# Designed miniproteins, single chains, continued (2): the designs that were tried, part 44

Each design is a single chain, and the fold is of that chain. pLDDT is the mean over its residues in the fold that is shown.

## One batch from the design tools (miniprotein)

Design m5502
Fold by ESMFold2-Fast:
Structure m5502 (fold): chain A 60 residues (1-60)
Amino acid sequence: SMEEKKKKIENFKKKLKETYDALLERVQREHPDMTPEELERLKEKMEKFIENVLKYLEKQ
């Protein structure tokens, strides 16, 4: 059902957000010399990756 699929995607998105936040915290801790510009570039790439993953899941 489309509603079940939507709920599953929303739950997955929530888990991805939690994982993403934890990963960013770890990256900042392990790479304290990373500039704000480098961090923003990493965030943009990660967000694009997440978009692609979500788009793939919507296709299934």
Scores: mean pLDDT 80

Design m5503
Fold by ESMFold2-Fast:
Structure m5503 (fold): chain A 73 residues (1-73)
Amino acid sequence: GARTDLLKALDLIQDLLPELRPKLNEIAWQISSGWMSDREALERLEELLEQHPELRDNPEIQKLLERAKKELS
């Protein structure tokens, strides 16, 4: 489902940019706790990709976000 793909994307981003780990852990906790919707999480991840082109160019992150977008459409 969209949540699984979003959480996998968060894990990959943490591996590529460890400095973002505290922010990404907060997003993962908010999703898991029900304080953030899957759609809001997708929007926040897209904002991070706009700020970090290296993440946008990662094929696995692109696939995970494309799957999440289709499931949330």
Scores: mean pLDDT 82

Design m5504
Fold by ESMFold2-Fast:
Structure m5504 (fold): chain A 99 residues (1-99)
Amino acid sequence: APTGDLSGGGTVAAGGTLNLTATVSGSPAPTAAVAFRRPPGSDELVPAGAGAVDAAGTATLTATNLTAGSTGDYQARGANGGDPATAGAGSAVPVTVVA
């Protein structure tokens, strides 16, 4: 299964912008990256954004006007036309949205 790693998390002010960079790999090479958020205290994966993957295996994922409900651990998964929720995930990136 494709894998993905994220960078660009941390603490973001409410109403701010979150920029995440996903680096994905797999065979065949992924054409899309999907970010999933795991809310605090939950095992649920909530879709948080998607982006096209370039020839270097990177995708930029941007969310604007963030709220406290956007807090959680973010992870990227690569997609080859299959279900990205079942693909391998790399390291998770914690994101905290503060008022």
Scores: mean pLDDT 70

Design m5505
Fold by ESMFold2-Fast:
Structure m5505 (fold): chain A 87 residues (1-87)
Amino acid sequence: SPADKVLEALHKFKKLVADKIEKDKLSNEEKLEIKEEVKEIIDLADKFLASKDPEEQEKLREEMRKKIEELAKKFNIEISEELKKTL
C-alpha cells in the first residue's frame, strides 16, 4: 500500500540519519536540529496515515519528501533514487 511504502522510506531515512550522526561525530546543536526536523517529518507521516483524502495524502507525501531532501542536502546525507521514488 502507499502507507507501507512511505513507512519503509521513513525507516530507511531514519537509518541513514543515525549512521550520519555516528560517522560524522556531529555537535550537540547539529544533533538537536536534526532531531527537530525528523520530528516534523514524523508529524507529517502521522497526518498522511490519518488522512482519508487522496489529494491531502499526496500533498503530505510531497511535503515529507521536500523536508527529507532539505535535511539530506543540509547535512550531506546521500539519499538513493529508489528512496526518492518511494516517497
Scores: mean pLDDT 80

Design m5506
Fold by ESMFold2-Fast:
Structure m5506 (fold): chain A 94 residues (1-94)
Amino acid sequence: SLEEKLREIRERLEKVIEEAKTLSPKEAFELIKKTLEELVKEYPDDGLLRFALEELKKIAADKSLSDAEKAEKGLNIAKMLIAMYDSRLARLAA
């Protein structure tokens, strides 16, 4: 169902944020990007996931950013996604 899909996406994003906190900045960013790549493959109809992945790819390609700055931006994208999926789940429950 749509609700199950949104819950699975939310849970995967929460897990990757927690795992990223235990990793180096470079490893944290790569884990976040890889998780979004996997989510886009599993849910190709979700435009929000595709948009987030394209933003992560731009961050990855930006040679002016340090590994720490890339990790911070990646974590912020993941956190914003959780908030957006939580909002969508709340709307379905209303």
Scores: mean pLDDT 89

Design m5507
Fold by ESMFold2-Fast:
Structure m5507 (fold): chain A 92 residues (1-92)
Amino acid sequence: SEGWGLHGLGYGLLQNFDYKKAAEAFEKSIELFEKEGIENPYTYYYLGKAYDALGDNEKALEYYQKSVEILKKYNPNSGLLKEAQSAIESLK
């Protein structure tokens, strides 16, 4: 899907330390996933990481919390849940 394509692009940009473009790609991925009826906790988590790397702790916290919300609802035993919760605690 187009949403998955933008998620992949965002991930590549994140790995290349292009945090602003990574955040833009993930935000557009989320918008397209919403049109596809998909809530992807990984996209929210990586968006949180991009904002964390940019020093925007408020946005990082918001998106990490959204990842946790989705995981608690649909995948409470996911390893990503522990990673997202640890990231939240590091911002307090």
Scores: mean pLDDT 88

Design m5508
Fold by ESMFold2-Fast:
Structure m5508 (fold): chain A 85 residues (1-85)
Amino acid sequence: DEEELKRDGISHKKLEGEVYYSSEGGFAASKEDVEEYQLGDTYPVNGAKLEVKKAEDIRTTVHISREEAINISIERGIARIQEAV
């Protein structure tokens, strides 16, 4: 589960270079995490969708709103709590 989330670029690990984000949510990922995706694919991520753009677009850091980032963080927290019993 956690490994799959990291592969989908949902890792909370510290990002050093460019950051990529979901067009539909406050999600950010490292370049390495998104390079494994197929262009045009969409993955469900804690209620948000991660749309993979073309390689040159993936390298572009796109700003996410503060509200979107907070909402994604909340959804991740809820999912983690629901998994813990």
Scores: mean pLDDT 42

Design m5509
Fold by ESMFold2-Fast:
Formats: sequence, structure tokens, C-alpha cells
Structure m5509 (fold): chain A 55 residues (1-55)
Amino acid sequence: MPSDETIAKELDEKLEQGMSYDDAIAEIAKKYGLSKQTVHDRINDYRQKQAKEES
């Protein structure tokens, strides 16, 4: 089971390769056996943590 940070890193890598946000989430969801909604929720949680850690 991937951690939220692992999912977020995977998303960032796909986006940097030119993949759209929706396509990146769909690929991650398919690989890990999660729904797109679950991936999005976990990414959103990680981003909130990063925003707070931004100083």
C-alpha cells in the first residue's frame, strides 16, 4: 500500500513528463488498485501538509 507521499511524488513525476493531472491520477489509481477519488483525496492531504511546511 503506497503512502500519501509516494502517491504525491508519482503524480509530480507524471506531471513533469507532460501528463495531465487527470491522466496522472487515473494511472496511479489503476496501478495501486484505488479509485481516482481516493488518489485525489490523498494527494490533497499531502499538499495541505506541504503548504504548512512551506514555512
Scores: mean pLDDT 78

Design m5510
Fold by ESMFold2-Fast:
Structure m5510 (fold): chain A 78 residues (1-78)
Amino acid sequence: LTKDIKEIEERIQKLFEEEGDTGELAHLYMDLGALYSQLGKYNEALEYYDKAIEIARKTGDESMAKAGEEMKKLIEKS
């Protein structure tokens, strides 16, 4: 989990620096949110889901934005 988080964070930084806001970046933030949720770091998980939702909406990926909102609701009700 910790190793996976570091790999995703490095991938996010590279994509942001090279390409800016992309659909792949939204997917990586979703993965990072899920990993932080598995670690019990719900505040960090919610932050990364918010970032994924923001990028998904900017790129027109309504399905990804909806998925992110559903994941946030699951955490907030726990």
Scores: mean pLDDT 77

Design m5511
Fold by ESMFold2-Fast:
Structure m5511 (fold): chain A 68 residues (1-68)
Amino acid sequence: SMDDIKQQIKQVIAEMRELAAQLTDPQQRDLLNGIIDVMEHMLRENAPPSVLQGVLDGAKETIAQVRA
């Protein structure tokens, strides 16, 4: 549901904020902060579920890449 997607996005934002706080690389930190800003903007603008799902999937992939 829409509420489930929004809840997942909020969870991923929290995870990205924690990850960004642990990073010493400014470029990786800026990348995560940029994705957080995009996700927060999409939530405020009530983006469609398909758009929110795409951003969520991309954010999860970015977290995995930064952790690798």
Scores: mean pLDDT 85

Design m5512
Fold by ESMFold2-Fast:
Structure m5512 (fold): chain A 95 residues (1-95)
Amino acid sequence: FVEKIREILRKRGREDSLKALEELVEKHGASEKQIAEMLLQLLAEELYERADEETKERLIELAENEDLEGFLKLLLELMDEEERKLFEEALKVIE
């Protein structure tokens, strides 16, 4: 799991995410589940930040209405192929 995540992050040039992953694994002894939860949070934050204003407002509305299905569907629409693979790998570890 961790090696697949490192490969994806390295291919995307995401040095900050790679450093965070290395610190979590080596310094804190994090479980694969904890790593997966962190990656999902970082991915959601990145998608939110790069979304247009209309999409950001929609994400907030879905979250406030506790529409988890709608929220996840919209996030998936914002993801590229590599981000979807990362999301799927993280979900396999959590569930």
Scores: mean pLDDT 72

Design m5513
Fold by ESMFold2-Fast:
Structure m5513 (fold): chain A 74 residues (1-74)
Amino acid sequence: MPSFEEVVLEFARRAAEVEARAVAEGWSLDELRARLERVREEVLSKITDPEEREIFARQADALIEWLVEQYRAR
């Protein structure tokens, strides 16, 4: 089983891939958000510890808001 840190890094890597695809394909803000939220749910499902799950969810939500804001501002 990957460490919590490895799971967080996996989410960050997948989120970066989603954003790169959004830029390449010209996705809307709603599409980008929906895709990032889906990745969040998939990664969250792999975390079995409730405390780690809450920490991850909070950090992932912050990253998603930041990425959406950057995408809007481009």
Scores: mean pLDDT 83

Design m5514
Fold by ESMFold2-Fast:
Structure m5514 (fold): chain A 85 residues (1-85)
Amino acid sequence: DEVLKSALERAKKGEEIATENYQKYKDLADELKKQYDDAVKAGASPEEIERLKKQYEEAKKNAESYKTMRDGLKKLRDKIEKELA
């Protein structure tokens, strides 16, 4: 089935992209968490601390979204592969 083969290729590419973006945002969140912790310890302004916390929370949320996309695409890929077998 050409339609299923096309869907499988798109699912594979989507899984790769979602995996790459998950890793990128996970690394960004870890770095922002470190910057937040360092700013708190250094007694930075409340405004700077709040901004870093918001950036960390946004990066963490983006990572979780891409993790969900990756997991969903992996399940879709597995189903299509079984359908083609």
Scores: mean pLDDT 88

Design m5515
Fold by ESMFold2-Fast:
Structure m5515 (fold): chain A 89 residues (1-89)
Amino acid sequence: MEVSEAARRALLRLAEVLGASEELLERARALSSAEEAAELLAELLGLPEEVRELLRRALEEEDEAAEAEFLAATRERLEALRRAIAGLG
């Protein structure tokens, strides 16, 4: 599955907003596949390998169960990040 232009721009913007390294920004600009996009998103969000595999299965294998599990895990991670950011002051 190929990455859309909109998805690549969204990931690049997310990387910029999160203050990601130049290496991650370059990876966002060079994205050409759904697999590369999934790997970059997982790194930006700090997702564990098991959750990254769920995203890969959802995108490459159209696994609806994996998509549901990935969305649940991503929501939990985003909530944890919100709490951590609030704790910074």
Scores: mean pLDDT 70

Design m5516
Fold by ESMFold2-Fast:
Structure m5516 (fold): chain A 78 residues (1-78)
Amino acid sequence: ELLKKAEELVERALELLEKAALKAGINLPVSLTGSLEERAESILKAAKELREKTGEETEEVREAIRYAEEALELVREL
């Protein structure tokens, strides 16, 4: 199921982003309402912003970006 896989990728990206933000001591406003595409784009934007604020790309931020991009690709193939 493409929708289920996209949903799982969005959830994993969010979990990684939240863990990275907590470790950095930063609270990022992320909108999680709307379509899977909108959620994935919101997470991707927040992850990139976190990377710029910390000046460091941790594995968690890198993986969050990867999962969000994969979710967007999957939704676009729908």
Scores: mean pLDDT 77

Design m5517
Fold by ESMFold2-Fast:
Structure m5517 (fold): chain A 77 residues (1-77)
Amino acid sequence: EKEEEIKKKREEAAEEIAKKAAEAEAEGKKLAAQLKAENPSMTEEEATRLGNQYAADQEMAATRAAQAELDKLIAEL
């Protein structure tokens, strides 16, 4: 069934996005720690906010790429 195939592709895309989101969160935390170490006058909250922003930007880029690929696959079906 075409619907079953589309569902499977959506599940694969969701899994890939979740994996990239976890990686982005880890990178964001690393960035926050680095910013705090390099800027001792920076608050922990400010460093965390910047790290979270980086993670959010990475997650959004991954989500956009996955959605574009999914849309292309669905259009070809």
Scores: mean pLDDT 79

Design m5518
Fold by ESMFold2-Fast:
Order: structure tokens, then C-alpha cells, then sequence
Structure m5518 (fold): chain A 81 residues (1-81)
């Protein structure tokens, strides 16, 4: 589904951020949980884990990075039909 594709793209983007900035293991675990939920077709739960990961990234990197992350993810999600 288009939602599953958008969630995979968004989670992949957050994973790349976590690797670039050496973010905490808890952020990586949250992203991996979201990826597994997408594989299972549990898309509403995957979206909640995506939002949790964004919040955790914001706590580690600050509000300016959080705004850039949210803007990028909104662009991914806008591609939903």
C-alpha cells in the first residue's frame, strides 16, 4: 500500500539520521520496531513508532533538527494517494 511505502521511506530516513549522528540505541530500536510493524501490515502501530522515534531524535538533536525532520517526513507522507 502507499501508506506502507511512505512509512518505509520515512523510517529509512530516520535510520540514516540515527547512523549519521550516532544516536542512542533506544532510537535505533524504536525505528527497527516500526520497520517490523510495517512488514506485519500493522501500519497504525508503525506510524506511532515513527512519531515516537521523531520525538526521541528531537530530544537528542534539538528543535531545529526536529523541524527539518518533520518537514521531510511530511513531504514523504503527502505522496500518499
Amino acid sequence: SSLAEALREALRYLRELAERHALSPEVVETIERGEELVRQGRLEEAERELLRAINMIGAELGSDVTNEVLEHINEIMKRLK
Scores: mean pLDDT 83

Design m5519
Fold by ESMFold2-Fast:
Structure m5519 (fold): chain A 99 residues (1-99)
Amino acid sequence: SLLEQVYKSLSPKQRETVEKIRKEIKKEAEKVRKKIKELVKKGASQKEIDELIKKEMERVDKWLLKFQTENPDIPVSVQTALSLIAIGEVLDAANEALK
């Protein structure tokens, strides 16, 4: 994978930081799943569900931007890969919650 190739170029400390954020991404995706499931159980409209997903994606994007600002030693290519992973995890959580 692209992340594995870039990961090999990182220092041990940078790898530890990346692994920590990857675990936090999964926790954030689980929070999104819970929010969507609660909304679905309340009989929310598709419009309300779509708005929640949009709002949660914006929240995760801002959180990742903050991570980038706080960890400027992590290469932009790795930060981009983490953003794509986070988007994928959130969308997967949303799809699972809608089943």
Scores: mean pLDDT 82

Design m5520
Fold by ESMFold2-Fast:
Structure m5520 (fold): chain A 134 residues (1-134)
Amino acid sequence: SLEEILRKVKFLYFYILGFDQELADKFGVLMSKLGPETGFAILAALAAGVPLSVLKDKNSPTAKEIIKVVKEFMATFPDFEQKSEEEIYKDIVEGLNNLKDEDKPLLIEFVRKAAELLGVDEETIEAMIKDIEK
């Protein structure tokens, strides 16, 4: 559910910032390269247990829930511009399309460590990593 994904995103984000400086630094680099919408979409995809390629299909029910989670989470920060779901979707797709092969190892390491913090099963983690390697 949208509420469950949002709770896991909030937990993961604040846990990383408060208790895991190495993972916070990796997330900051990903945010700087891909944009904040894409960074938060990565957290939401982890929370939903789905590969990032799901985000490229805006008609996917899971992609729609993730976009709503990103919009709602970003709205809790006063410094972020209020964007429509369509604008957020475009920013996420652009960020993912800007992912260079040289950046994939950093994204894979971040995804593995963050998924482990959420208690995501190994089969799901492996599917997510294989999707990034394409």
Scores: mean pLDDT 88

Design m5521
Fold by ESMFold2-Fast:
Structure m5521 (fold): chain A 105 residues (1-105)
Amino acid sequence: SPNIDRAIQLLRRGSDHLLQGDYDSAIQDYNQAIRLAQTSSGPRANRVLGDSLSGLGDAYLRQGDYDSAIDSYTRSQQAYQQSGDTVGVSQSQSNIDRTRSLLDS
């Protein structure tokens, strides 16, 4: 799907921005990837949606926006559940638990 291929490119670019500390640019790219993934259906689209929401959570976490990070990881977990990705579900739960621990610190 052209939309899924574009979403994957945006996911990769968002991840590059995240690694460089360009969190606002990462958030923009992840949000665009999320929108494109939502225009498609099926396991690949749901996995790209889960990955993009996970990246969005990581970007918010790096900015110290723990509430937005937890929301994004929770949405990522739901996308992975819909795709049957049990590893993605478990990783999302771990990210939620870790972020909550930082919020309580």
Scores: mean pLDDT 91

Design m5522
Fold by ESMFold2-Fast:
Parts: C-alpha cells; structure tokens; sequence
Structure m5522 (fold): chain A 95 residues (1-95)
C-alpha cells in the first residue's frame, strides 16, 4: 500500500541519517583493540547468518569492554544489512 511504502521510505531515511551520524562519531573514537576487531568480525558473521542472539551477545561483550568504535561499526553494518533486506522485501511485495 501507499502508506506502507511511505512508512518504509521514512524508516529508511531515518536509518540512513543515523548511520551518517554514527560514521562521524567513529572518526572521534579510539581504534579498536585486536580482540575487539575479532569480536566485530564474529558479530558481522552472526548478522549475515541471521543469528540475532549471537550478534547481540557479542555486542554486549564489546559494550562491557568499552570498545565503542568496534560496537558502533557493528551497528552500522547491521543498519546496512537491514536496508539491503528492506529493498528485497519491497521487490517481493511488487510481485
């Protein structure tokens, strides 16, 4: 429906704005530790495998270790993944 398309568009625009703000914040944060980089890669793998619980657990560990940059990079990746899947969902609705 037109209402659903408008809601998805508004959600996409808000998500894109949040990602840009997060990318600006990344520039000010210290570089992640090697351990945080490994956790970031593991969280990305969980996201790609649609294991949201696994991704959440790794994100929690990054937060507890105060690895803000790695955690924020995972959030940006999750947002990009969500945007890509929204486009696929819209194509399915057009069928």
Amino acid sequence: SKELEESIKEGKERLEKSMKEAEERLKKLPEPSPEAEELREKAIEYIENKDLEGAQKVMQELYENKEEKAGLEVLIYQAKYTLEHLDELLEEEKK
Scores: mean pLDDT 79

Design m5523
Fold by ESMFold2-Fast:
Structure m5523 (fold): chain A 80 residues (1-80)
Amino acid sequence: SAEDLAIAEEALARLREEAEAWPPDVREKVLAVLDAIGEYIRTGDESALEKARQLMAEMPQEVRDAFLRRLEEIMAELVA
């Protein structure tokens, strides 16, 4: 729905702002994942979803775990 899309876009916007505080190498990787997820949300293009999966798999485990945990926290706050 339009409301679900608005929630998803807000979550991505918050993660982008928070990414600015991370080291440049981590920031670049996180922003690339967020761009791919955002493209999938806007277009439904499965190639964007596959790109996001590949980028996540290439991230260091600590960065991936921190990113996923923060995404879960933001989503929980937005749907509360």
Scores: mean pLDDT 78

Design m5524
Fold by ESMFold2-Fast:
Structure m5524 (fold): chain A 92 residues (1-92)
Amino acid sequence: MEFDEEIERAQTLINELKELAEKYPEVKEEAQSFIDFVEAGLDYARELKEKGEEETALKIARGIVDFAESYLNKLKEKMEEIEKKREELRKQ
Protein backbone atom coordinates (compact mmCIF):
# COMPACT_ATOMS: atom_id res chain seq x y z
CA MET A 1 0.00 0.00 0.00
CA GLU A 2 2.48 2.68 1.15
CA PHE A 3 5.10 1.51 -1.38
CA ASP A 4 2.61 1.96 -4.23
CA GLU A 5 1.91 5.52 -3.00
CA GLU A 6 5.65 6.35 -3.15
CA ILE A 7 5.89 4.89 -6.68
CA GLU A 8 2.90 7.01 -7.77
CA ARG A 9 4.47 10.11 -6.18
CA ALA A 10 7.76 9.44 -8.00
CA GLN A 11 5.91 9.04 -11.32
CA THR A 12 4.18 12.41 -10.74
CA LEU A 13 7.59 14.03 -10.15
CA ILE A 14 9.01 12.40 -13.32
CA ASN A 15 6.05 13.78 -15.31
CA GLU A 16 6.68 17.29 -13.89
CA LEU A 17 10.37 17.02 -14.88
CA LYS A 18 9.41 15.96 -18.43
CA GLU A 19 7.06 18.96 -18.73
CA LEU A 20 9.81 21.37 -17.60
CA ALA A 21 12.34 19.80 -20.00
CA GLU A 22 9.85 20.23 -22.87
CA LYS A 23 9.28 23.94 -22.05
CA TYR A 24 12.96 24.76 -21.33
CA PRO A 25 15.45 23.12 -23.73
CA GLU A 26 18.34 24.57 -21.67
CA VAL A 27 17.67 21.99 -18.90
CA LYS A 28 16.52 19.07 -21.07
CA GLU A 29 19.82 17.16 -20.74
CA GLU A 30 20.03 17.61 -16.94
CA ALA A 31 16.35 16.70 -16.49
CA GLN A 32 16.69 13.57 -18.64
CA SER A 33 19.78 12.38 -16.70
CA PHE A 34 17.88 12.84 -13.45
CA ILE A 35 14.78 11.05 -14.80
CA ASP A 36 17.00 8.11 -15.83
CA PHE A 37 18.51 8.01 -12.32
CA VAL A 38 15.10 8.10 -10.59
CA GLU A 39 13.67 5.38 -12.87
CA ALA A 40 16.71 3.13 -12.23
CA GLY A 41 16.30 3.62 -8.47
CA LEU A 42 12.59 2.81 -8.63
CA ASP A 43 13.35 -0.38 -10.60
CA TYR A 44 15.81 -1.36 -7.85
CA ALA A 45 13.17 -0.70 -5.16
CA ARG A 46 10.63 -2.84 -7.07
CA GLU A 47 13.21 -5.66 -7.32
CA LEU A 48 13.80 -5.52 -3.56
CA LYS A 49 10.04 -5.74 -2.89
CA GLU A 50 9.75 -8.72 -5.28
CA LYS A 51 12.51 -10.45 -3.25
CA GLY A 52 10.49 -9.88 -0.05
CA GLU A 53 12.65 -7.01 1.29
CA GLU A 54 9.59 -4.72 1.58
CA GLU A 55 10.93 -2.49 4.40
CA THR A 56 14.18 -1.80 2.51
CA ALA A 57 12.25 -1.30 -0.76
CA LEU A 58 9.99 1.29 0.94
CA LYS A 59 13.00 3.16 2.41
CA ILE A 60 14.69 3.28 -1.02
CA ALA A 61 11.46 4.47 -2.71
CA ARG A 62 10.98 7.20 -0.07
CA GLY A 63 14.59 8.33 -0.46
CA ILE A 64 14.18 8.54 -4.24
CA VAL A 65 10.96 10.59 -3.89
CA ASP A 66 12.63 13.00 -1.42
CA PHE A 67 15.66 13.35 -3.72
CA ALA A 68 13.43 13.89 -6.77
CA GLU A 69 11.39 16.60 -4.96
CA SER A 70 14.61 18.36 -3.91
CA TYR A 71 15.98 18.27 -7.47
CA LEU A 72 12.68 19.43 -9.02
CA ASN A 73 12.65 22.44 -6.67
CA LYS A 74 16.27 23.25 -7.61
CA LEU A 75 15.40 22.95 -11.32
CA LYS A 76 12.42 25.30 -10.88
CA GLU A 77 14.77 27.90 -9.34
CA LYS A 78 17.06 27.54 -12.38
CA MET A 79 14.04 28.06 -14.69
CA GLU A 80 13.21 31.31 -12.86
CA GLU A 81 16.81 32.48 -13.43
CA ILE A 82 16.59 31.62 -17.15
CA GLU A 83 13.33 33.59 -17.48
CA LYS A 84 14.94 36.61 -15.76
CA LYS A 85 17.88 36.46 -18.20
CA ARG A 86 15.45 36.26 -21.15
CA GLU A 87 13.66 39.38 -19.85
CA GLU A 88 17.00 41.25 -19.60
CA LEU A 89 17.84 40.31 -23.21
CA ARG A 90 14.43 41.64 -24.34
CA LYS A 91 15.25 45.02 -22.75
CA GLN A 92 18.46 45.37 -24.78
Scores: mean pLDDT 78

Design m5525
Fold by ESMFold2-Fast:
Structure m5525 (fold): chain A 110 residues (1-110)
Amino acid sequence: SGGEEGLARVKAWHEARLQARADEYAALPPDEVIRRLKEGVEKAKSLAENAKTQEERDEAGKLIGEVSEDAEAVRLWARRHPDSPEYRRLGQAAEEALKEAKEIGKKLNE
C-alpha cells in the first residue's frame, strides 16, 4: 500500500543519511570524532537544563536528536572498520553519548 511504501522510503532515506554521516566521520581523526560527540552532549545538556520556554525545549530536543544520530553514525563507522585500533574507543564514546542523550531527553520530558 501507499502507506507501507512511504514508510519504507522514509526508512531508506534515514539509513542513507546515517551512512553518509558515517562516511563523513571516516574522514576525521578519532580524537576529533570523540571531541565532537562530547561537545554535542555538553551543549544538549546545557540547553535542556536552561530551557524555560517551549521553544527552548524544542531546540534542546532537536539537538538531542542530532547528537543521537551522530553517535549512531560513529557506531556504524566503527562497525564497518573492525580492524581499526580505535574501534573500541570510538564505540565506547558513541555508546556513552547515546546513553547521555537518552538521560537528557528523559529529564527534558519531566
Scores: mean pLDDT 78

Design m5526
Fold by ESMFold2-Fast:
Structure m5526 (fold): chain A 109 residues (1-109)
Amino acid sequence: SAKVEQIIGEIEGALQRIVALVVETGRREGRPRAEVLALVRGIADVFQDLIDKIKANPDMSAEELEELLEEMEEEILRLLEEHDVPEAAKEEVREVIEEMKERIKKILE
């Protein structure tokens, strides 16, 4: 459906912004490329799992989608914590996820 395609687009846009934030933060902190790549891959895997679940059940309820988005957010924040990402960058990631959730809610209305 057109709504599912729009929702996936918002998720892909959020992934792109979060990856850019993580890469730039790692560069500023002088983090090893292998550590930054591992975090980026972990984040991409979490987002891809969400996209795959949406594609597998395009008729899922708004409530089921909200639960999946919350699970995704918790897993992303866990990965950032495990990789010692600074609080300022974690806050920027939270803002990107919140904007994505708000745009998805508007698509569902």
Scores: mean pLDDT 89

Design m5527
Fold by ESMFold2-Fast:
Structure m5527 (fold): chain A 94 residues (1-94)
Amino acid sequence: MLFLSKEEAQKAGEALEKNYEKYKDTLDEEEKKLLEKMIEQGKRGTSPIERLEEVIEILRKKLEETPDEEKRKLLEEGIEELEEEIKRLREEEE
């Protein structure tokens, strides 16, 4: 279980980094700083699913405030990818 939690944290961190690269240009500097901090915490943490859920919440908030259709699509794709990653991590743990 301890090893699985560490492996999950690493996978979540890598998934967040790949996901972040797709939509980082839609974010302001404060949002970028927050997400980069969460990615770093995800790699070191014991609750990778919690970190992914926190990022999804930030992205959903940003989506509500984003009028540009192209940027909205990138954010929606990012959210869906993170939700699939949570599902994958839950299946791998169990």
Scores: mean pLDDT 73

Design m5528
Fold by ESMFold2-Fast:
Structure m5528 (fold): chain A 67 residues (1-67)
Amino acid sequence: SRLDELIARRVGPDGLLTALQAAEILSEILGLPFEEALQLVIARGKELGTGLFSPEQVRALVAEVEG
């Protein structure tokens, strides 16, 4: 899928994504302004107590925002 391609291009050697990388994926997939996507990612990171995101966490956030 397009989402999996975007994740694969950005995921680091540790298998994780930064908040900025996750925000770029959300912005592109959902058509959101980058600033709005970044705020959504930061809010999720606060809920999870993390600044790094697994591919599964990014997919879950995309699915949640899409409804």
Scores: mean pLDDT 86

Design m5529
Fold by ESMFold2-Fast:
Structure m5529 (fold): chain A 95 residues (1-95)
Amino acid sequence: MSKEEKEKEAIELIKQMVEDARLNVLDYLKENPDITLEEALVIVDVWRRVVELTADELAKKYNLSKETIDEIRKLIDEGYEEMVKEAEALVEKNK
């Protein structure tokens, strides 16, 4: 596998992990409608940390370029900003 292929694989893996984290948070919030916003945001932060740790491991294993690392960080940041907004909307709707 070329370096370019490894970098594309890393980006796609992080995209999948962000979506899996989003679905896990969404399902948890739907099953726990009495959850506070503060508790919901802690759950979002825990999943974000898991994805960030995996991104760091991929960067180490594949010697990812700075450009690819920056793209991965942007994907994580944007995905979790959206997840925070969705968590806020669900908690507000369940009031």
Scores: mean pLDDT 84

Design m5530
Fold by ESMFold2-Fast:
Structure m5530 (fold): chain A 88 residues (1-88)
Amino acid sequence: SAEEAEYLEEVARRLQRGEPLSAEEKEKLLEALDKVTEEQLKAAKSEEQKKQVERGAEAAREAIERGQRGDTRAAATVARSLASSLRQ
């Protein structure tokens, strides 16, 4: 949704400034990741594509966890990517 995408874009801006994720922001990012991952798995046409989606989701989860601990760079990229996916 546009509202959800706008929220994640703002979270990405804060992460880009080096601000760690709050517990609420982390929860919202993980919820968005689950939605995007489910849609990508449904769209996947091969077992290899499904494995690629699963690997990407795992990497994104790890980046979100690190974002809460102050390693914000990868988390900012994930938040921006999820916002883009939710606008499509």
Scores: mean pLDDT 87

Design m5531
Fold by ESMFold2-Fast:
Structure m5531 (fold): chain A 82 residues (1-82)
Amino acid sequence: SVAELEREAEEAVRAAREALERARELEARGDPADAVALAAARLRAIGEALHALLLEEQLRRQGIESRVAEEAREAAREAGVR
């Protein structure tokens, strides 16, 4: 349903933002011991941002403007997905 797709998109945006913030925290610490955790946070941010963009595109093709469309695009840009 549209409501389920909207919730999934909102969850993906939230997860992407959480992963981006985690990556920024790890980068700010600059601890080499965090290298694996940093890589994992970056990959999660990319995956969740891409997922959000795909859900946004799916909703748009159905003539539905998602409430988080701008946030999904911003998260994707910050994650390097564009």
Scores: mean pLDDT 85

Design m5532
Fold by ESMFold2-Fast:
Structure m5532 (fold): chain A 83 residues (1-83)
Amino acid sequence: MNLEEAVKIAREAIDKAAEILKSKGYDAEKFRNAVLNTLDEILKKGGTVEDIVTLLELMARYFQDKGLEEAAKIFREAAEKIK
């Protein structure tokens, strides 16, 4: 998979997770902005497809640890799609 396709999949996963967080009463905009800024920083530093997968896997673990399994699943599925 090329970097552009991986970025698109990651952005779509972030948006889907943000909608789930919003539906549960969390600050979805703050979450979306924080993760998108992290993704943009990775890309500006010459980040690879593997770096994007690592970010998505870290997000999946974070939400799993918080008991937000639906959000965790979105990030896991996005990471597997890019691999």
Scores: mean pLDDT 85

Design m5533
Fold by ESMFold2-Fast:
Structure m5533 (fold): chain A 78 residues (1-78)
Amino acid sequence: MEKEKLKAEIDELERRVDELMEKALQSGNPEAVREALRARQLVLDAKRALDSGNIDEAKKYIEQAREEVERAEKLLEE
């Protein structure tokens, strides 16, 4: 149950990161690209932690990925 919920959150973040990456590349804003790349790496880290059974680490990476996604989204709106 917990693992299924975290997997769903990771899948949603992965979709958001893919959308951000496309927008960042089109914007020509290097800072937005860097934040999107950071978010992508954190999503991968969350997947690895979840696969390893490290639920607490997966949750931390999910939170960090959300923060980077929000930062990239703000940069693209400016």
Scores: mean pLDDT 82

Design m5534
Fold by ESMFold2-Fast:
Structure m5534 (fold): chain A 97 residues (1-97)
Amino acid sequence: MKELEEVVKEAERLAAETIKEMLEKGFSDLEAAIIAYGEVHGYLVLSGKEDLEEEVIERSEILKLLKEAVEAAKQGDLEKAKELAKKARELALEKLR
């Protein structure tokens, strides 16, 4: 339980910091969301915690919104993907304040 809570906090912080950095570089909300989701997946794989990915996502509103935005984009629903990415951005920036 403690290990999972720490992984969730680290993954969520990484996602929030990545979103902020990508927006500062001029990327859109959706582009920042796609990059942040990829960074979280890479972090979990490289740290040997890939088996925790589903549970980590379930415990974070930011990570859930990022996953939903990516899935909407994959299905061609770009308007839904953009709206979900915007919500993820708003929560991420609030967390970093």
Scores: mean pLDDT 86

